Designed miniproteins, single chains, continued (4). Designs and how they scored, part 90

Each design is a single chain, and the fold is of that chain. pLDDT is the mean over its residues in the fold that is shown.

## One batch from the design tools (miniprotein)

Design m15318
Fold by ESMFold2-Fast:
Structure m15318 (fold): chain A 70 residues (1-70)
Amino acid sequence: SPELRARRRELVLEMARRIGEEVKKRVAELKKKTGREPSLEELIKILGEVAAEVDAEERRRLAELEAEAA
């Protein structure tokens, strides 16, 4: 359905925004804590952790909505 496609598009864009914001926060915090630029490996790890957390939050939120709709 066009409505479902539009909702999915908005969700993806919002997830990308949230991931970008959280990655920037964690990078800034790591810089303050260590006094150095994060390594490429640390950046990849942060990106992966943030992406997984955002995905997990959205899955939990969907499950709660489905439970309430029962």
Scores: mean pLDDT 78

Design m15320
Fold by ESMFold2-Fast:
Structure m15320 (fold): chain A 68 residues (1-68)
Amino acid sequence: DYVTLSATSKSRPDETFTLKLPKDAGPLEVELALAVVAAIMRNKGYSQEDIDEVIAELRAQAEAAGLV
């Protein structure tokens, strides 16, 4: 069983970033997954504001799912 987290930046609404984490994933696994998403976004030329927006949305979803 997995929790699916998805977020999209305002700058590129046609690109969605999706994470699938085990329901028993802990805070460390969440932060590592978020770091990978941030690195991918940075490599794709997203601004720091866009990265911060997507990461904040994904983290909030992880907290709502009880992973953090």
Scores: mean pLDDT 85

Design m15321
Fold by ESMFold2-Fast:
Structure m15321 (fold): chain A 65 residues (1-65)
Amino acid sequence: VEELIREALRAAEAGDFERHEALLEELQKLPDEKRLEALRFVAEHQAEVFGLPRSVVEERWAAYR
C-alpha cells in the first residue's frame, strides 16, 4: 500500500496526472484496513510532497470518511 502511494507521488512530481489518478484508483480497490493505512500514510506526508493534483487526493480522502 505504501508503495502505491509512493508511485502516485512520483507520478504527480513528473506531471503524469493520468498515472497519478490510476494509482489512486488502485488504492480505492484495496480492503478497508489497507485503505486506512494508505490514508494515514498520505496524511502524514501530504504537507511535504503533494503539490498538484491536490484536489484529487482530497476527493479520495473524503470517500474514506
Scores: mean pLDDT 63

Design m15322
Fold by ESMFold2-Fast:
Structure m15322 (fold): chain A 68 residues (1-68)
Amino acid sequence: SLEELLEKLKEALEKGDVDLALQLAVQIARSKGLSPEEIRKLINELIELIEQGVSPEEIVEKLEKFLR
């Protein structure tokens, strides 16, 4: 489910497993019907948030807003 994927994403971010977090974000975006271009934009934004040290909780919240 989407909820389970979001929870796994938060756990991956908390663990610092960036590769897993990016894979989960792509899977979530595809399940929401995002285009390949929209997925690329989302992934670039996610990488930027991680590099800026934004908390896992805030990253997940921003991702949910992007998917709406």
Scores: mean pLDDT 84

Design m15323
Fold by ESMFold2-Fast:
Structure m15323 (fold): chain A 59 residues (1-59)
Amino acid sequence: SNALIARVGMHDLGVSRAEAVEMSRMSPEELRERLKARLGVDISLEKAARIIESLRKYM
């Protein structure tokens, strides 16, 4: 899960621990929309679900 968080670039994107915890509690659809709005990245719903799982394991 740490490797997946590194691939997302959470620290490089200036995402705080509190924000990462918030993201870990989102639905895959909510995370996808937030990443699209904030970073301009469009990811699949499946990928968003995997990111959430990894964030939950990290936090």
Scores: mean pLDDT 70

Design m15324
Fold by ESMFold2-Fast:
Structure m15324 (fold): chain A 74 residues (1-74)
Amino acid sequence: EAAGQAAVDARAPLNATIVKAANLIYEGRQAGKVEEGRKKAMELLLKAGFDEETAQRIVEQLERAVDALDEIDA
């Protein structure tokens, strides 16, 4: 599992970035600044090396996930 371990170690920064992007979107919604949260998440993903199209798709998926959780908790 050495190859698996190396892949996990290499992906750890990316996984942390995705979690941070999700938190930025969530906090933006709680503060009533949805667009600002989305923009910060996009900037974070772009700095992490994602293409603009991929970063936007990730943000859209995270927004949908947050919306689904909010609907369940409502």
Scores: mean pLDDT 71

Design m15325
Fold by ESMFold2-Fast:
Structure m15325 (fold): chain A 94 residues (1-94)
Amino acid sequence: SHMQELYDRYYAEIKEVFDKYKAGEISLEEAKERILELVEEAETLEELQAFEDALLRVYTEFLSQTDDPELKEDVKELVELAGKKLRELREKLE
């Protein structure tokens, strides 16, 4: 399925960013830039939906795997930034 392939690709790419941030391999600023670049590649409402579904899954899994309140706060900020960009892009495509 084209939608399943989009979702799986976004899931893998978003998870890589979250995992690299958790490992201290990239800064929060670099994580934000990479996530914004990924969402800005979406050209259709279908692609934006696949991105959002993948993002929420990675976020939920991340929260279940860590008790570090600082990491949870940073990742929440990342998700909120992506959510704002998703809303802006959806309005542009409507």
Scores: mean pLDDT 87

Design m15326
Fold by ESMFold2-Fast:
Structure m15326 (fold): chain A 59 residues (1-59)
Amino acid sequence: SLEEARKLLDELRRIQREYPVRRSKATPEEQAKLDEEVSKRTKEINEKAQELYERFKKE
């Protein structure tokens, strides 16, 4: 569903905005983990949104 893809993109934008704030209050160790998780999730959301669209179209 296209709406699901849009929701993922909206979450991505929110993460990008909240990410610096969370990083600022996180400890050095938590920062490394948060950075990795945010990066991975951001990439997954982006790819999933695009793949969902293409899969829906080709399905």
Scores: mean pLDDT 76

Design m15327
Fold by ESMFold2-Fast:
Structure m15327 (fold): chain A 77 residues (1-77)
Amino acid sequence: SSRTRAAQLLAAAGVAFAGGDYELALELLEEAFEAAKEDPELLKEIAKMARKMAEKAPDPEIAKRLEELARRAEEAA
């Protein structure tokens, strides 16, 4: 299901983030957002993760993209 895929992508994004791969974490989190569709609880988790990643991301462009993703996920939730 799209919800299961979104949850798996969110978990994978968390692993990439823990490993310091912010670019991969962003890509996986964007895919999780697309797969979450209208699941408000999962969208809230995606937004929270994106905010946390944005605070730690050393690249300002990646941080900006994560902040934009967080806003989109919050709006869709």
Scores: mean pLDDT 85

Design m15328
Fold by ESMFold2-Fast:
Structure m15328 (fold): chain A 80 residues (1-80)
Amino acid sequence: DYKKKAEELEKKGEEYEKQGNYSLAGSQYALSGAYYERAGDYKKAAESFFKAADYAEKAGDTASAADNRAMGLEYEKKAS
């Protein structure tokens, strides 16, 4: 179940976020977005990729932030 896996990864992202581990938070949100995409939930995929981009930026990973932001925009268009 891709949706359940996405929700588990989103929860892990939230826990890393609370710990101030922005790098791991971003990674979990990016994986969550990929699983939401596989579940066909483009709106939640976009939301997860935008969170991944935000936390990658906070971690200083500008390349990962740009890539995840681009994915978020792409899935936002598909959700519309």
Scores: mean pLDDT 89

Design m15329
Fold by ESMFold2-Fast:
Structure m15329 (fold): chain A 60 residues (1-60)
Amino acid sequence: SPELLLRVGKHELERAKAEGLSDEELRRIADRGIAALRANGASEELVQELRDFAEELLAE
C-alpha cells in the first residue's frame, strides 16, 4: 500500500542518516521513495509527507 511504502521510505532515510550517509545519498533515497509512491498511486499528500520528512533530516 502507499502508506506502507511511506513508512518504508521514512525508515530507509532514518537508517541512512544514522549510518552517516551524505546529504546527496539521502536525497537519492528520498527521490527513489517518492518515485515508488507515485508508481503505486499515492496521493500528493503522502508524497509531500516523504519530502518534508527528508528535508527535516537534511536540516539536522
Scores: mean pLDDT 86

Design m15330
Fold by ESMFold2-Fast:
Structure m15330 (fold): chain A 61 residues (1-61)
Amino acid sequence: SEEAYKELLEEIEKNPEKITPQELVDRFYEKLGIDRKKTPLSAEERRRLLELLFKYNELKK
C-alpha cells in the first residue's frame, strides 16, 4: 500500500487537473490488485487512501 500511495502521489503532482477523486480511488485499488466491487480495504489501506485524497484536495486548492 505504501508503494501504491507513493506512485499515485507522484501522478497527481504531474497532472492534478486531469485526475478526479474517483480515478484516484480506482487506481489505488488497481495498484493493490483488489477488485473495488468485491473486496473492502483494510483499515490501514483505508487510511492510506484517505491521506492520498487529502493530499489531492490540497494540491487542487
Scores: mean pLDDT 75

Design m15331
Fold by ESMFold2-Fast:
Structure m15331 (fold): chain A 86 residues (1-86)
Amino acid sequence: MNKRGVVVNLDLSTLKPGQKLTLSLRGPMGTLPGVVKKIESLGGTVVSLSTDGSLMTVSGIPGTKENVQKLADILPPGTRVTATFE
């Protein structure tokens, strides 16, 4: 629905096959717990989740363009994503 409301701060031109990402997510309150299983299905592990459901850290997501597009599809509108290479 509002996939374009997700902001992913990641330079896709630097992605290599097998590269893994650590993600820091900031979304609307109470929304991120609902996407944990979908995020884990991308191959990552949820490292932390805030009690109000607005902040999440994920590690080990395979750094592919397809996974970045799936993140925009999965995450609630208004979610800000900061990604770093592992």
Scores: mean pLDDT 72

Design m15332
Fold by ESMFold2-Fast:
Parts: C-alpha cells; sequence; structure tokens
Structure m15332 (fold): chain A 90 residues (1-90)
C-alpha cells in the first residue's frame, strides 16, 4: 500500500496533518488531524472529492483525488482568509 503524509498550516496557525493511503480497490483513505488532537477520515473513489470540518476552528479541509495524475490536492479554508493548498503525488 502507498501511504503519504503532508502538513499544512491554516491562516490562523493551526497545524493540519493529512495522511493519504491508497487502498487495494483503487480508492484512497484520507485522515486529517489538527494540532489540538481533533481528527476526521474520508474514503474517496477515484475522481471524487470529500470534506472534513473542524468547527472549533471554523476550518474546512477539502480533499480531491485526481486519478489521471495520481495526485491528491488538499485545500484548507477559513472564512475571511485566502485558502492554503498542497498537492501530493501518490
Amino acid sequence: AVTKTVELTSPTGVKITVTVTRNADGSITVQVENSAGESGTVTLPAGQSGTITFPKYNITVTVTYDAATDSVTVTVEQPGFEPVSKTLKL
């Protein structure tokens, strides 16, 4: 299995750790954790996107799996701030 991790920092300084695992069926499992110990998980088929929210910090994390490039784009959004994004190649 392929597992990759990326760290992002929100505009307000909250650290977000994203772990992406490719499953045997071609889907990906995305685990998102923040520096306060809150976490969320989503499993995405190829070509889909999913969202994980951290209401305490008003943070929305959007994950998009592009099967054509075998890449995952992670976008961290907070109201009033410019989004922060990173792309992982699997």
Scores: mean pLDDT 78

Design m15333
Fold by ESMFold2-Fast:
Structure m15333 (fold): chain A 57 residues (1-57)
Amino acid sequence: MPAEVREAEAAAVRALSRGDRAAAREHMLKAYQAALEAGDEAAATGFRRGLERLGLA
């Protein structure tokens, strides 16, 4: 997984750990976009599911 995707995913996890759903949603959207740009369909699908759980997509 590209560094940009890993960094955005880590930021989303940290935001969720502190209960900040809005920040988690923003970081997860960045991870989703980066996964799409990298052609990583499995990662993109996972992040899309996470966004749906957070009330986006």
Scores: mean pLDDT 77

Design m15334
Fold by ESMFold2-Fast:
Structure m15334 (fold): chain A 79 residues (1-79)
Amino acid sequence: MSKEVTEENIKTTEELLPIIEKEAEELEDEEVRKRVEELIRKAKEKLEEAKKTGDSEKALEAEVLASMALMLISVERLA
């Protein structure tokens, strides 16, 4: 993966995480909220590592974790 693609993945995740955090605050189910918060924490950790190292794999891991958190929020809000 090129530096340009890695930087774009980092930017996408940085833009997505604040939206996910706001949506997570609206969750009433404590168990689901804790699971989402854990995914957000892991996504932030991988994002910081990607920013520090330029590692494309860590950038993708951060994006996947953030996407998983968003999916859990979406499923819970529809239930």
Scores: mean pLDDT 80

Design m15335
Fold by ESMFold2-Fast:
Structure m15335 (fold): chain A 60 residues (1-60)
Amino acid sequence: MSVEEALALAEEALRLAEEKGVEGAKRGAQIGIDYAKQGDAEGATTLALAAIRDARGEGG
């Protein structure tokens, strides 16, 4: 995944977490956005996917 795609995924993860009211997912998504802004597509993708799962109640 590119940095641009990872950033978009992390931003969508944050929106989902805010909609669901899951504080842990909101923090994870925000860190994912920060990683994407630093050029870390893999770190951003990992955190965004974890935040999406947490927001959906699928926590690992």
Scores: mean pLDDT 81

Design m15336
Fold by ESMFold2-Fast:
Structure m15336 (fold): chain A 55 residues (1-55)
Amino acid sequence: METEKLYKELEENTKDESLRYGAGAKLTLAEAYKEDKEKVEKATEEARKLLEEAK
């Protein structure tokens, strides 16, 4: 699952603690919206942006 891979990347590769918590919150939101594909994709993309910025 895409969200699961991003959680793993969050733990292994995130240097900035604030961006790490932000990305985690967005991933949790993506899981909460699992029945709404559009909201899941948006929250997952926002999490990716935070993780890339945190690297």
Scores: mean pLDDT 66

Design m15337
Fold by ESMFold2-Fast:
Structure m15337 (fold): chain A 74 residues (1-74)
Amino acid sequence: SPEDKEKQLEEDLRKLSDETGKVLKEAKEKGASPETIEKIKQVLIKTVKMLHDGVPSEEAFKKFNEEIKKIFEK
């Protein structure tokens, strides 16, 4: 139902917020540049859009983790 989809989206967005908060905290503790922080925020925005567009949560979170990993490999 639409209500079940909305509940799943709310849960996924909460999980994404928590994961992003952890990533940002770790990045700041490691002395990440403002550019790095901005890139992390852009990955968050992109992943939020993917979830709203109905991309499966597992796929959206996999891409989120891949993009975050690439940012920290610099």
Scores: mean pLDDT 84

Design m15338
Fold by ESMFold2-Fast:
Order: C-alpha cells, then structure tokens, then sequence
Structure m15338 (fold): chain A 59 residues (1-59)
C-alpha cells in the first residue's frame, strides 16, 4: 500500500527532523510526497508534507 509506505517515510522524516538531521529528513519527506502523489492522497496531505519539506529546507 503506497499510502502506508508514505506514512512510514513521513514518520521517519519527522524523526530525522526532530534530531536535527535535515538532509535525511528532506530525503524521507521527498519520497513520502512522491508516494502520496502517486497514490492520489488528498490535497491536505500533500500540502502538509510540502510544508514540512519547506521547513526542513530552511534549516
């Protein structure tokens, strides 16, 4: 299930972000976003992950 895989990657990205590993956070969140888009996730989910990526990229 692509949505479940994306959820795991989003969680891993958030964990990486919380410990200051922004490079890893960006990689995990970018992969999560790709999977969410491919699975046709709701726009609110896409926007959430996009905002997290913007936060990580600003560090």
Amino acid sequence: DKIFEAEILESLGLMAFSVGDYELAIRQLEEALRLYREAGAPEEVIERVERLLEEARRK
Scores: mean pLDDT 87

Design m15339
Fold by ESMFold2-Fast:
Structure m15339 (fold): chain A 67 residues (1-67)
Amino acid sequence: SLAEELARKYGGDIARALREIANAITKLSKKYGKYDEEEDKKIQESIDATVDRLAELSGTSREEILA
């Protein structure tokens, strides 16, 4: 499928970018005094799920796709 082809070609770059975004959101929220633990957890879980889906589509694991 197209999704599997794109995940194999770009999944690693996308997964790493999403992980960086998750980290940036946490840091930015803390820097501006707007940190909400429940909201941060929800965002991190959503990004983790997307990374896991990209890993699945590319035939790898979360650890491998983020390497």
Scores: mean pLDDT 83

Design m15340
Fold by ESMFold2-Fast:
Parts: sequence; structure tokens; C-alpha cells
Structure m15340 (fold): chain A 74 residues (1-74)
Amino acid sequence: GEVDYQKGKKLFEEGKYEEAINYYRKALLFDPKNADIYADIGEAYKKLGRNDLAERWYKKALEIDPNNEKAKKL
């Protein structure tokens, strides 16, 4: 839920990208159509150097919301 999403964002800001992804994925269980969470998972994978995974999550964000600014910047 929202608590998991906020926890994920805090972990991302602290450079804890793998932990951030875990909390973002928990947030998606309660809000599976939130394109921003998919884009935030993509950004975290990009920070980890996992560009192929980042691209897959960005594409999913754009499938949900073609106008998502976070996913379009990639």
C-alpha cells in the first residue's frame, strides 16, 4: 500500500536500491495499475546497472500510462 511505497522511496533516497525494489513490489500488490511505481522500480534497476530489467519495468509503466513522465525520460 501507500506505506510500502513511501518506505521504498525513502530506501531509494538512501541508496538502498534492492530494498527499495522489494517495498515497491509490495506496494504494487495493493495498487497494480500505478504507473509511477513501475517507473520507480525501473529507475532502481538502472541505479543497480541492470539496464535490461529497467527497460522492462519502464515499458510496463508506459503500457499502464503512455504519458508517464518518469518512464518517458529513459
Scores: mean pLDDT 85

Design m15341
Fold by ESMFold2-Fast:
Structure m15341 (fold): chain A 59 residues (1-59)
Amino acid sequence: SEKRERALELARLLLELGWSPAEAAREIMINFGLSPEEAARIVGEVSGLSPETVLEMLR
């Protein structure tokens, strides 16, 4: 979906700027209304981390 593609682009940009995976996940949750699990999947995909690892960083 277009929303997913835009969230992936923002996550990539934030990580390139030196944001942590948890900070990037929180930002895309706010900007796109994503659940923590959805944000963790997106950030995991762009960072190479498992979604479970990103979810633990959010806690």
Scores: mean pLDDT 86

Design m15342
Fold by ESMFold2-Fast:
Structure m15342 (fold): chain A 86 residues (1-86)
Amino acid sequence: SMAEREARRRALRAGIAATKTPEDFKELVEKYGIREVLEFLAEESPIEITDEELDRLVARIKKAMEKGPEEFLKTLQEELQRLIRR
């Protein structure tokens, strides 16, 4: 339902606002999924991203997550900076 979508989006927004550490961000990603978190950030920012670019970004970040939290955070920051520079 639309009410459930709005409640989920509001919860995700609150979760992002409460994120203070890399560990908090990892927990947010584990709860909502990296794709949903990135889609939300793209919608709330001047970042223009296509579905194909989002899929490639999700795949790269998932691969970085397998290497550990520090590599995950570094890859996420580099990819977000690359998108913002457009």
Scores: mean pLDDT 73

Design m15343
Fold by ESMFold2-Fast:
Structure m15343 (fold): chain A 61 residues (1-61)
Amino acid sequence: AGALAREAARAAAEGDIERASRLAVEAFKQLGDEGGAELARDPARAPELARALATFVDLLE
């Protein structure tokens, strides 16, 4: 989960919104957060969610 969250955040920083969305959805699913996964499906929200998830994962792992 942590590696996927960091990759999603990196994709978002590189401007690859589709990849950021896809990786964020998978990271949220691995954490059991189905609501987060659905929100990450929205390209407008995916970059922000990916960065937030990567930050939270770094604090927990």
Scores: mean pLDDT 77

Design m15344
Fold by ESMFold2-Fast:
Structure m15344 (fold): chain A 77 residues (1-77)
Amino acid sequence: MRFSEFDRDGDGTLDFAEAVAFAEALLGRPLSPAERAKVRELIDRVEAAFAAAGGERDGTLDRAEFVAFRALLERRL
C-alpha cells in the first residue's frame, strides 16, 4: 500500500481519517473504537518523535512519518 492512495487531498500529508482508512485496508475490516484510539496514539507518537527533529505537530503525517507509522502499526496489529 502506498501513501498517495490514502492522501485524499493530495497535499502530501495524511490526517487521522486517512490513517484509519489505511489501517482498515491493512486489516480488511472496520476498526473498533479501541483500535481507532490506538491509531491516534500511534500518530501522536510518530509526530512527537519527528517534532524532536524539527517537524510540526499538526495532527497529520507526512511521507517520512507515514513510514514510521506503518512500521509501528504492523508490529501492533
Scores: mean pLDDT 69

Design m15345
Fold by ESMFold2-Fast:
Structure m15345 (fold): chain A 58 residues (1-58)
Amino acid sequence: SNEVIARVISHETGIPLEEVLELIEEYGVERLSRAVHEAARRYGVPVTVEQVREELAR
């Protein structure tokens, strides 16, 4: 299921699939999903991996 979720996030954000998979392994799907939505809310779409990592570090 993580691979399916990673493909959805990659498609929605434009972040490469490999980087999304790394973020899921490090932070988990729920934390990553929340960080992606927060980054999109603050900065708009497409979000960058740097913006997502900033939200994850909060």
Scores: mean pLDDT 82

Design m15346
Fold by ESMFold2-Fast:
Structure m15346 (fold): chain A 91 residues (1-91)
Amino acid sequence: SREQRVAVLLAELLALEGEVFILEKIAKNESISKEELEEIIEELERTRERAREVARELIELDPSLRERVERRMRRFEELVERTKKIAKEKI
């Protein structure tokens, strides 16, 4: 059902948010290599693209979620950019 698909996508968005939070903690590790930092940047870009896909599908399936999803995506994008900046500053 649409309701089941919405629930799955909301769970996926939550998981993607958690992944970026973990990547931020890893990027802050003083012992991290340049190669690992480059991999984190690549993973952040993949996670960002997937989150954008999830957000678009959520809004399409349930337009009443638009404001909430767009607000979550703004916070998500800020977290991604902050994490990328941390990683790039160490390279």
Scores: mean pLDDT 89

Design m15347
Fold by ESMFold2-Fast:
Structure m15347 (fold): chain A 66 residues (1-66)
Amino acid sequence: GLAEKAEELALLKALLEGAKLKEETGLEPKISVERLDDKTFRGVAEAGEKKVEVEVTTEDIEKLLE
């Protein structure tokens, strides 16, 4: 459903941000995805002292599928 796609997009965005952090720091990034509620997911990428957070909602997925 839309929630599963939102979680997958949050993971994909976190992986892309993690790849950027790996290039910047030379450290292997830590990737995680958190479910904030039924419609919102947060992807997190961390490497050393750097952290990037991205949020995806089911509404974002609906807009992409239009």
Scores: mean pLDDT 84

Design m15348
Fold by ESMFold2-Fast:
Structure m15348 (fold): chain A 70 residues (1-70)
Amino acid sequence: KKEKAEEYLKKGREALQAGNYDEAIKWFEKAIEYYGEDYPEANLLLATAYRQKGDFEKAAEYGKKAVEAR
């Protein structure tokens, strides 16, 4: 479960570095799904990807989730 989430997180980071923001978002969403709980690192990366796309509302939403430490 968490191992697969880390693999998807890695794929998302690679997509971000390549400028493929939609692919990055897809991978980070899968990482959160497979992690099965709060995943602050993936939420931070989603906030970054949405900001780079100009979706500031989604960026703020995921940024808030990222700072929630449970």
Scores: mean pLDDT 80

Design m15349
Fold by ESMFold2-Fast:
Structure m15349 (fold): chain A 114 residues (1-114)
Amino acid sequence: STPVGEAVRALAERLGISEEQAERIAVAIGEAAATAGRQGRTSPALGALVERVARGELTLADLEAFAKVVPPEVSYLLKAIIAAIEGREEEARRYAEKARELGLSEAAVEAILA
């Protein structure tokens, strides 16, 4: 397992974003996974996503692939993250709102939109 600081730096480099944004993304994904778990909606794909975030081994293509196989609230969060990274702020907000409607925590939504 990669230490949190090294994972955040690796995510920032791979996604082409700041370390602050990478930390917010890691927090948002962790909160979304915890919420899905509490709702009984876990999957092997969600566990794999969390492990990749912990290792800092996640690209935009990985986020797109995971969005197709994770629970719906996490899928919309990943779409919001992709849109935010690509500078599509209005799409990011719309996807985050859909994730919230599906039961994603306010903390996860605020982490990605801050």
Scores: mean pLDDT 81

Design m15350
Fold by ESMFold2-Fast:
Structure m15350 (fold): chain A 80 residues (1-80)
Amino acid sequence: ALDKSVIEEVEKKRPEIIERLRELLEEAERDPEALAAPSAHESFSLEQKAALAVTARVLREIGDILQEALAKEKAKRAAA
């Protein structure tokens, strides 16, 4: 479970976090090549490839959690 202090910090910084996420999504839409598989780009260092792999996994896990939550919300609204 998330620590209450972390949740409180997220709530306080939520507008900044949302803005940061929108900036990252906008950057990804502008340059989808930046999200290309690191193996396709020899110019990426081993550390950069590791960082991209970790970031991609975290984003995928967050996406899965959000989709699960949205599916539950949609199911509740469809049942009402």
Scores: mean pLDDT 56

Design m15351
Fold by ESMFold2-Fast:
Structure m15351 (fold): chain A 60 residues (1-60)
Amino acid sequence: MAKSPEAEEALKKARENLEKGDVEGALQYAMEAIRIDPTNKEAAELAAELAEKVGSLPLP
């Protein structure tokens, strides 16, 4: 698929937040990437995976 530069930046920030252990922040950026480019499969897969992780955490 052709990648949107804006979606790629959001996806990059999602991965950076995940590396810092901020799963909720990573999910927010992954969702932004999908919002910008819904055809970005990597963003969709990452957002789905992160949503499952967030769902297993106690809500603040």
Scores: mean pLDDT 75

Design m15352
Fold by ESMFold2-Fast:
Structure m15352 (fold): chain A 75 residues (1-75)
Amino acid sequence: MSLEERREELERRRAEAEAAGDRRLAAAALMGLGAVYYLQGKKEEALRLLDEAIELAKDDPELKAAGEKAKKLVE
């Protein structure tokens, strides 16, 4: 799977999660998108997506911690 195919898959997962009101699933999809954008050299977009994911994951301490660690690696 290319980075573009992975981005498209994660964008679909994000849209489905948002339509379902599933914050945890939306946060996971945003973290994946952040990783893809970082690998594409889009650091600022990656940081923004990770910040959004951390906000959505605030009631899930494991997922929130994963997002915070990912943000530190991107910074």
Scores: mean pLDDT 82

Design m15353
Fold by ESMFold2-Fast:
Structure m15353 (fold): chain A 94 residues (1-94)
Amino acid sequence: SLEDERYRLAALTAAMIAEAFGKKEVADEITRLAQEGMDAGRPKEALERALELIRKNLSPEEAAFVEDTVKRILSAPTLEEAARIGEEAVRRAR
């Protein structure tokens, strides 16, 4: 579904931002959770687990940046705009 794809996009964007901040192991775990969540039909739960990993492993400022980006992705009027928001956030984190 489009809603499920949006949760997956948000989780994968969080992983890309974590990798850009030098947290490759966290990024790899979030990518795995996003894929498993899609396969199980539970992408929203996967995103919640991903954000918990972000809060535990990133600085408060870095975690806030990821959480703001996720909120903007979930609130975007289209999946195309959501993807653009994610791409811009990853570029800014690099």
Scores: mean pLDDT 86

Design m15354
Fold by ESMFold2-Fast:
Structure m15354 (fold): chain A 70 residues (1-70)
Amino acid sequence: MSEEEKEKLLEAAKEAVKRKDLAAVQAGVREMREHLSDEELREVLEEVLKIAKEEDPEIAKFLEEQLKTL
C-alpha cells in the first residue's frame, strides 16, 4: 500500500471516530489488516486511538483490543 493510501485510510478512520461510528471504524480496520503489515497497522491504530480516547470510549476499547492482537 502506498503512503498516500495509508494516509487516506488514517484520515477516514479519524473522521469515523469523530462521528462515533464504530461500524465504520471496524470496516476500516478490516481493510487495513488486508493491506498493511502488523507494524504499519500498529502505527495507524495507535494514532487513531489517541483521538478515540477523547471522543468515544467504546471505539477506544475496540482499538486497544486490536492492538493487543498485534
Scores: mean pLDDT 80

Design m15355
Fold by ESMFold2-Fast:
Structure m15355 (fold): chain A 95 residues (1-95)
Amino acid sequence: MGEELFEKGKEAFDKGDYETAIKYFEEAAKLYEKTDPLKAAQYLGALGEAYKKLGDYEKAAEAFRKAAELFEKSGQTGNAAFFRRVAEAYEKKAK
């Protein structure tokens, strides 16, 4: 289910339909948030990229920050540090 949603999101993203990609990535992330935090973190990273493409830097930063939190909970310290830095950069661009 969630992997299928993520693949549909990627297809929409590749076609430049970022609004549709956001919907699929958000649903996929929510589905795995409690059961597979690592997958949810990866899907939130994709969500942040889609918001970035729309110029919504505030929501991109929020998605990247939540990805960092879930990567940290999953023991992925390097990925967590990376997404925290990305979130901070987009928080500054949101002005």
Scores: mean pLDDT 85

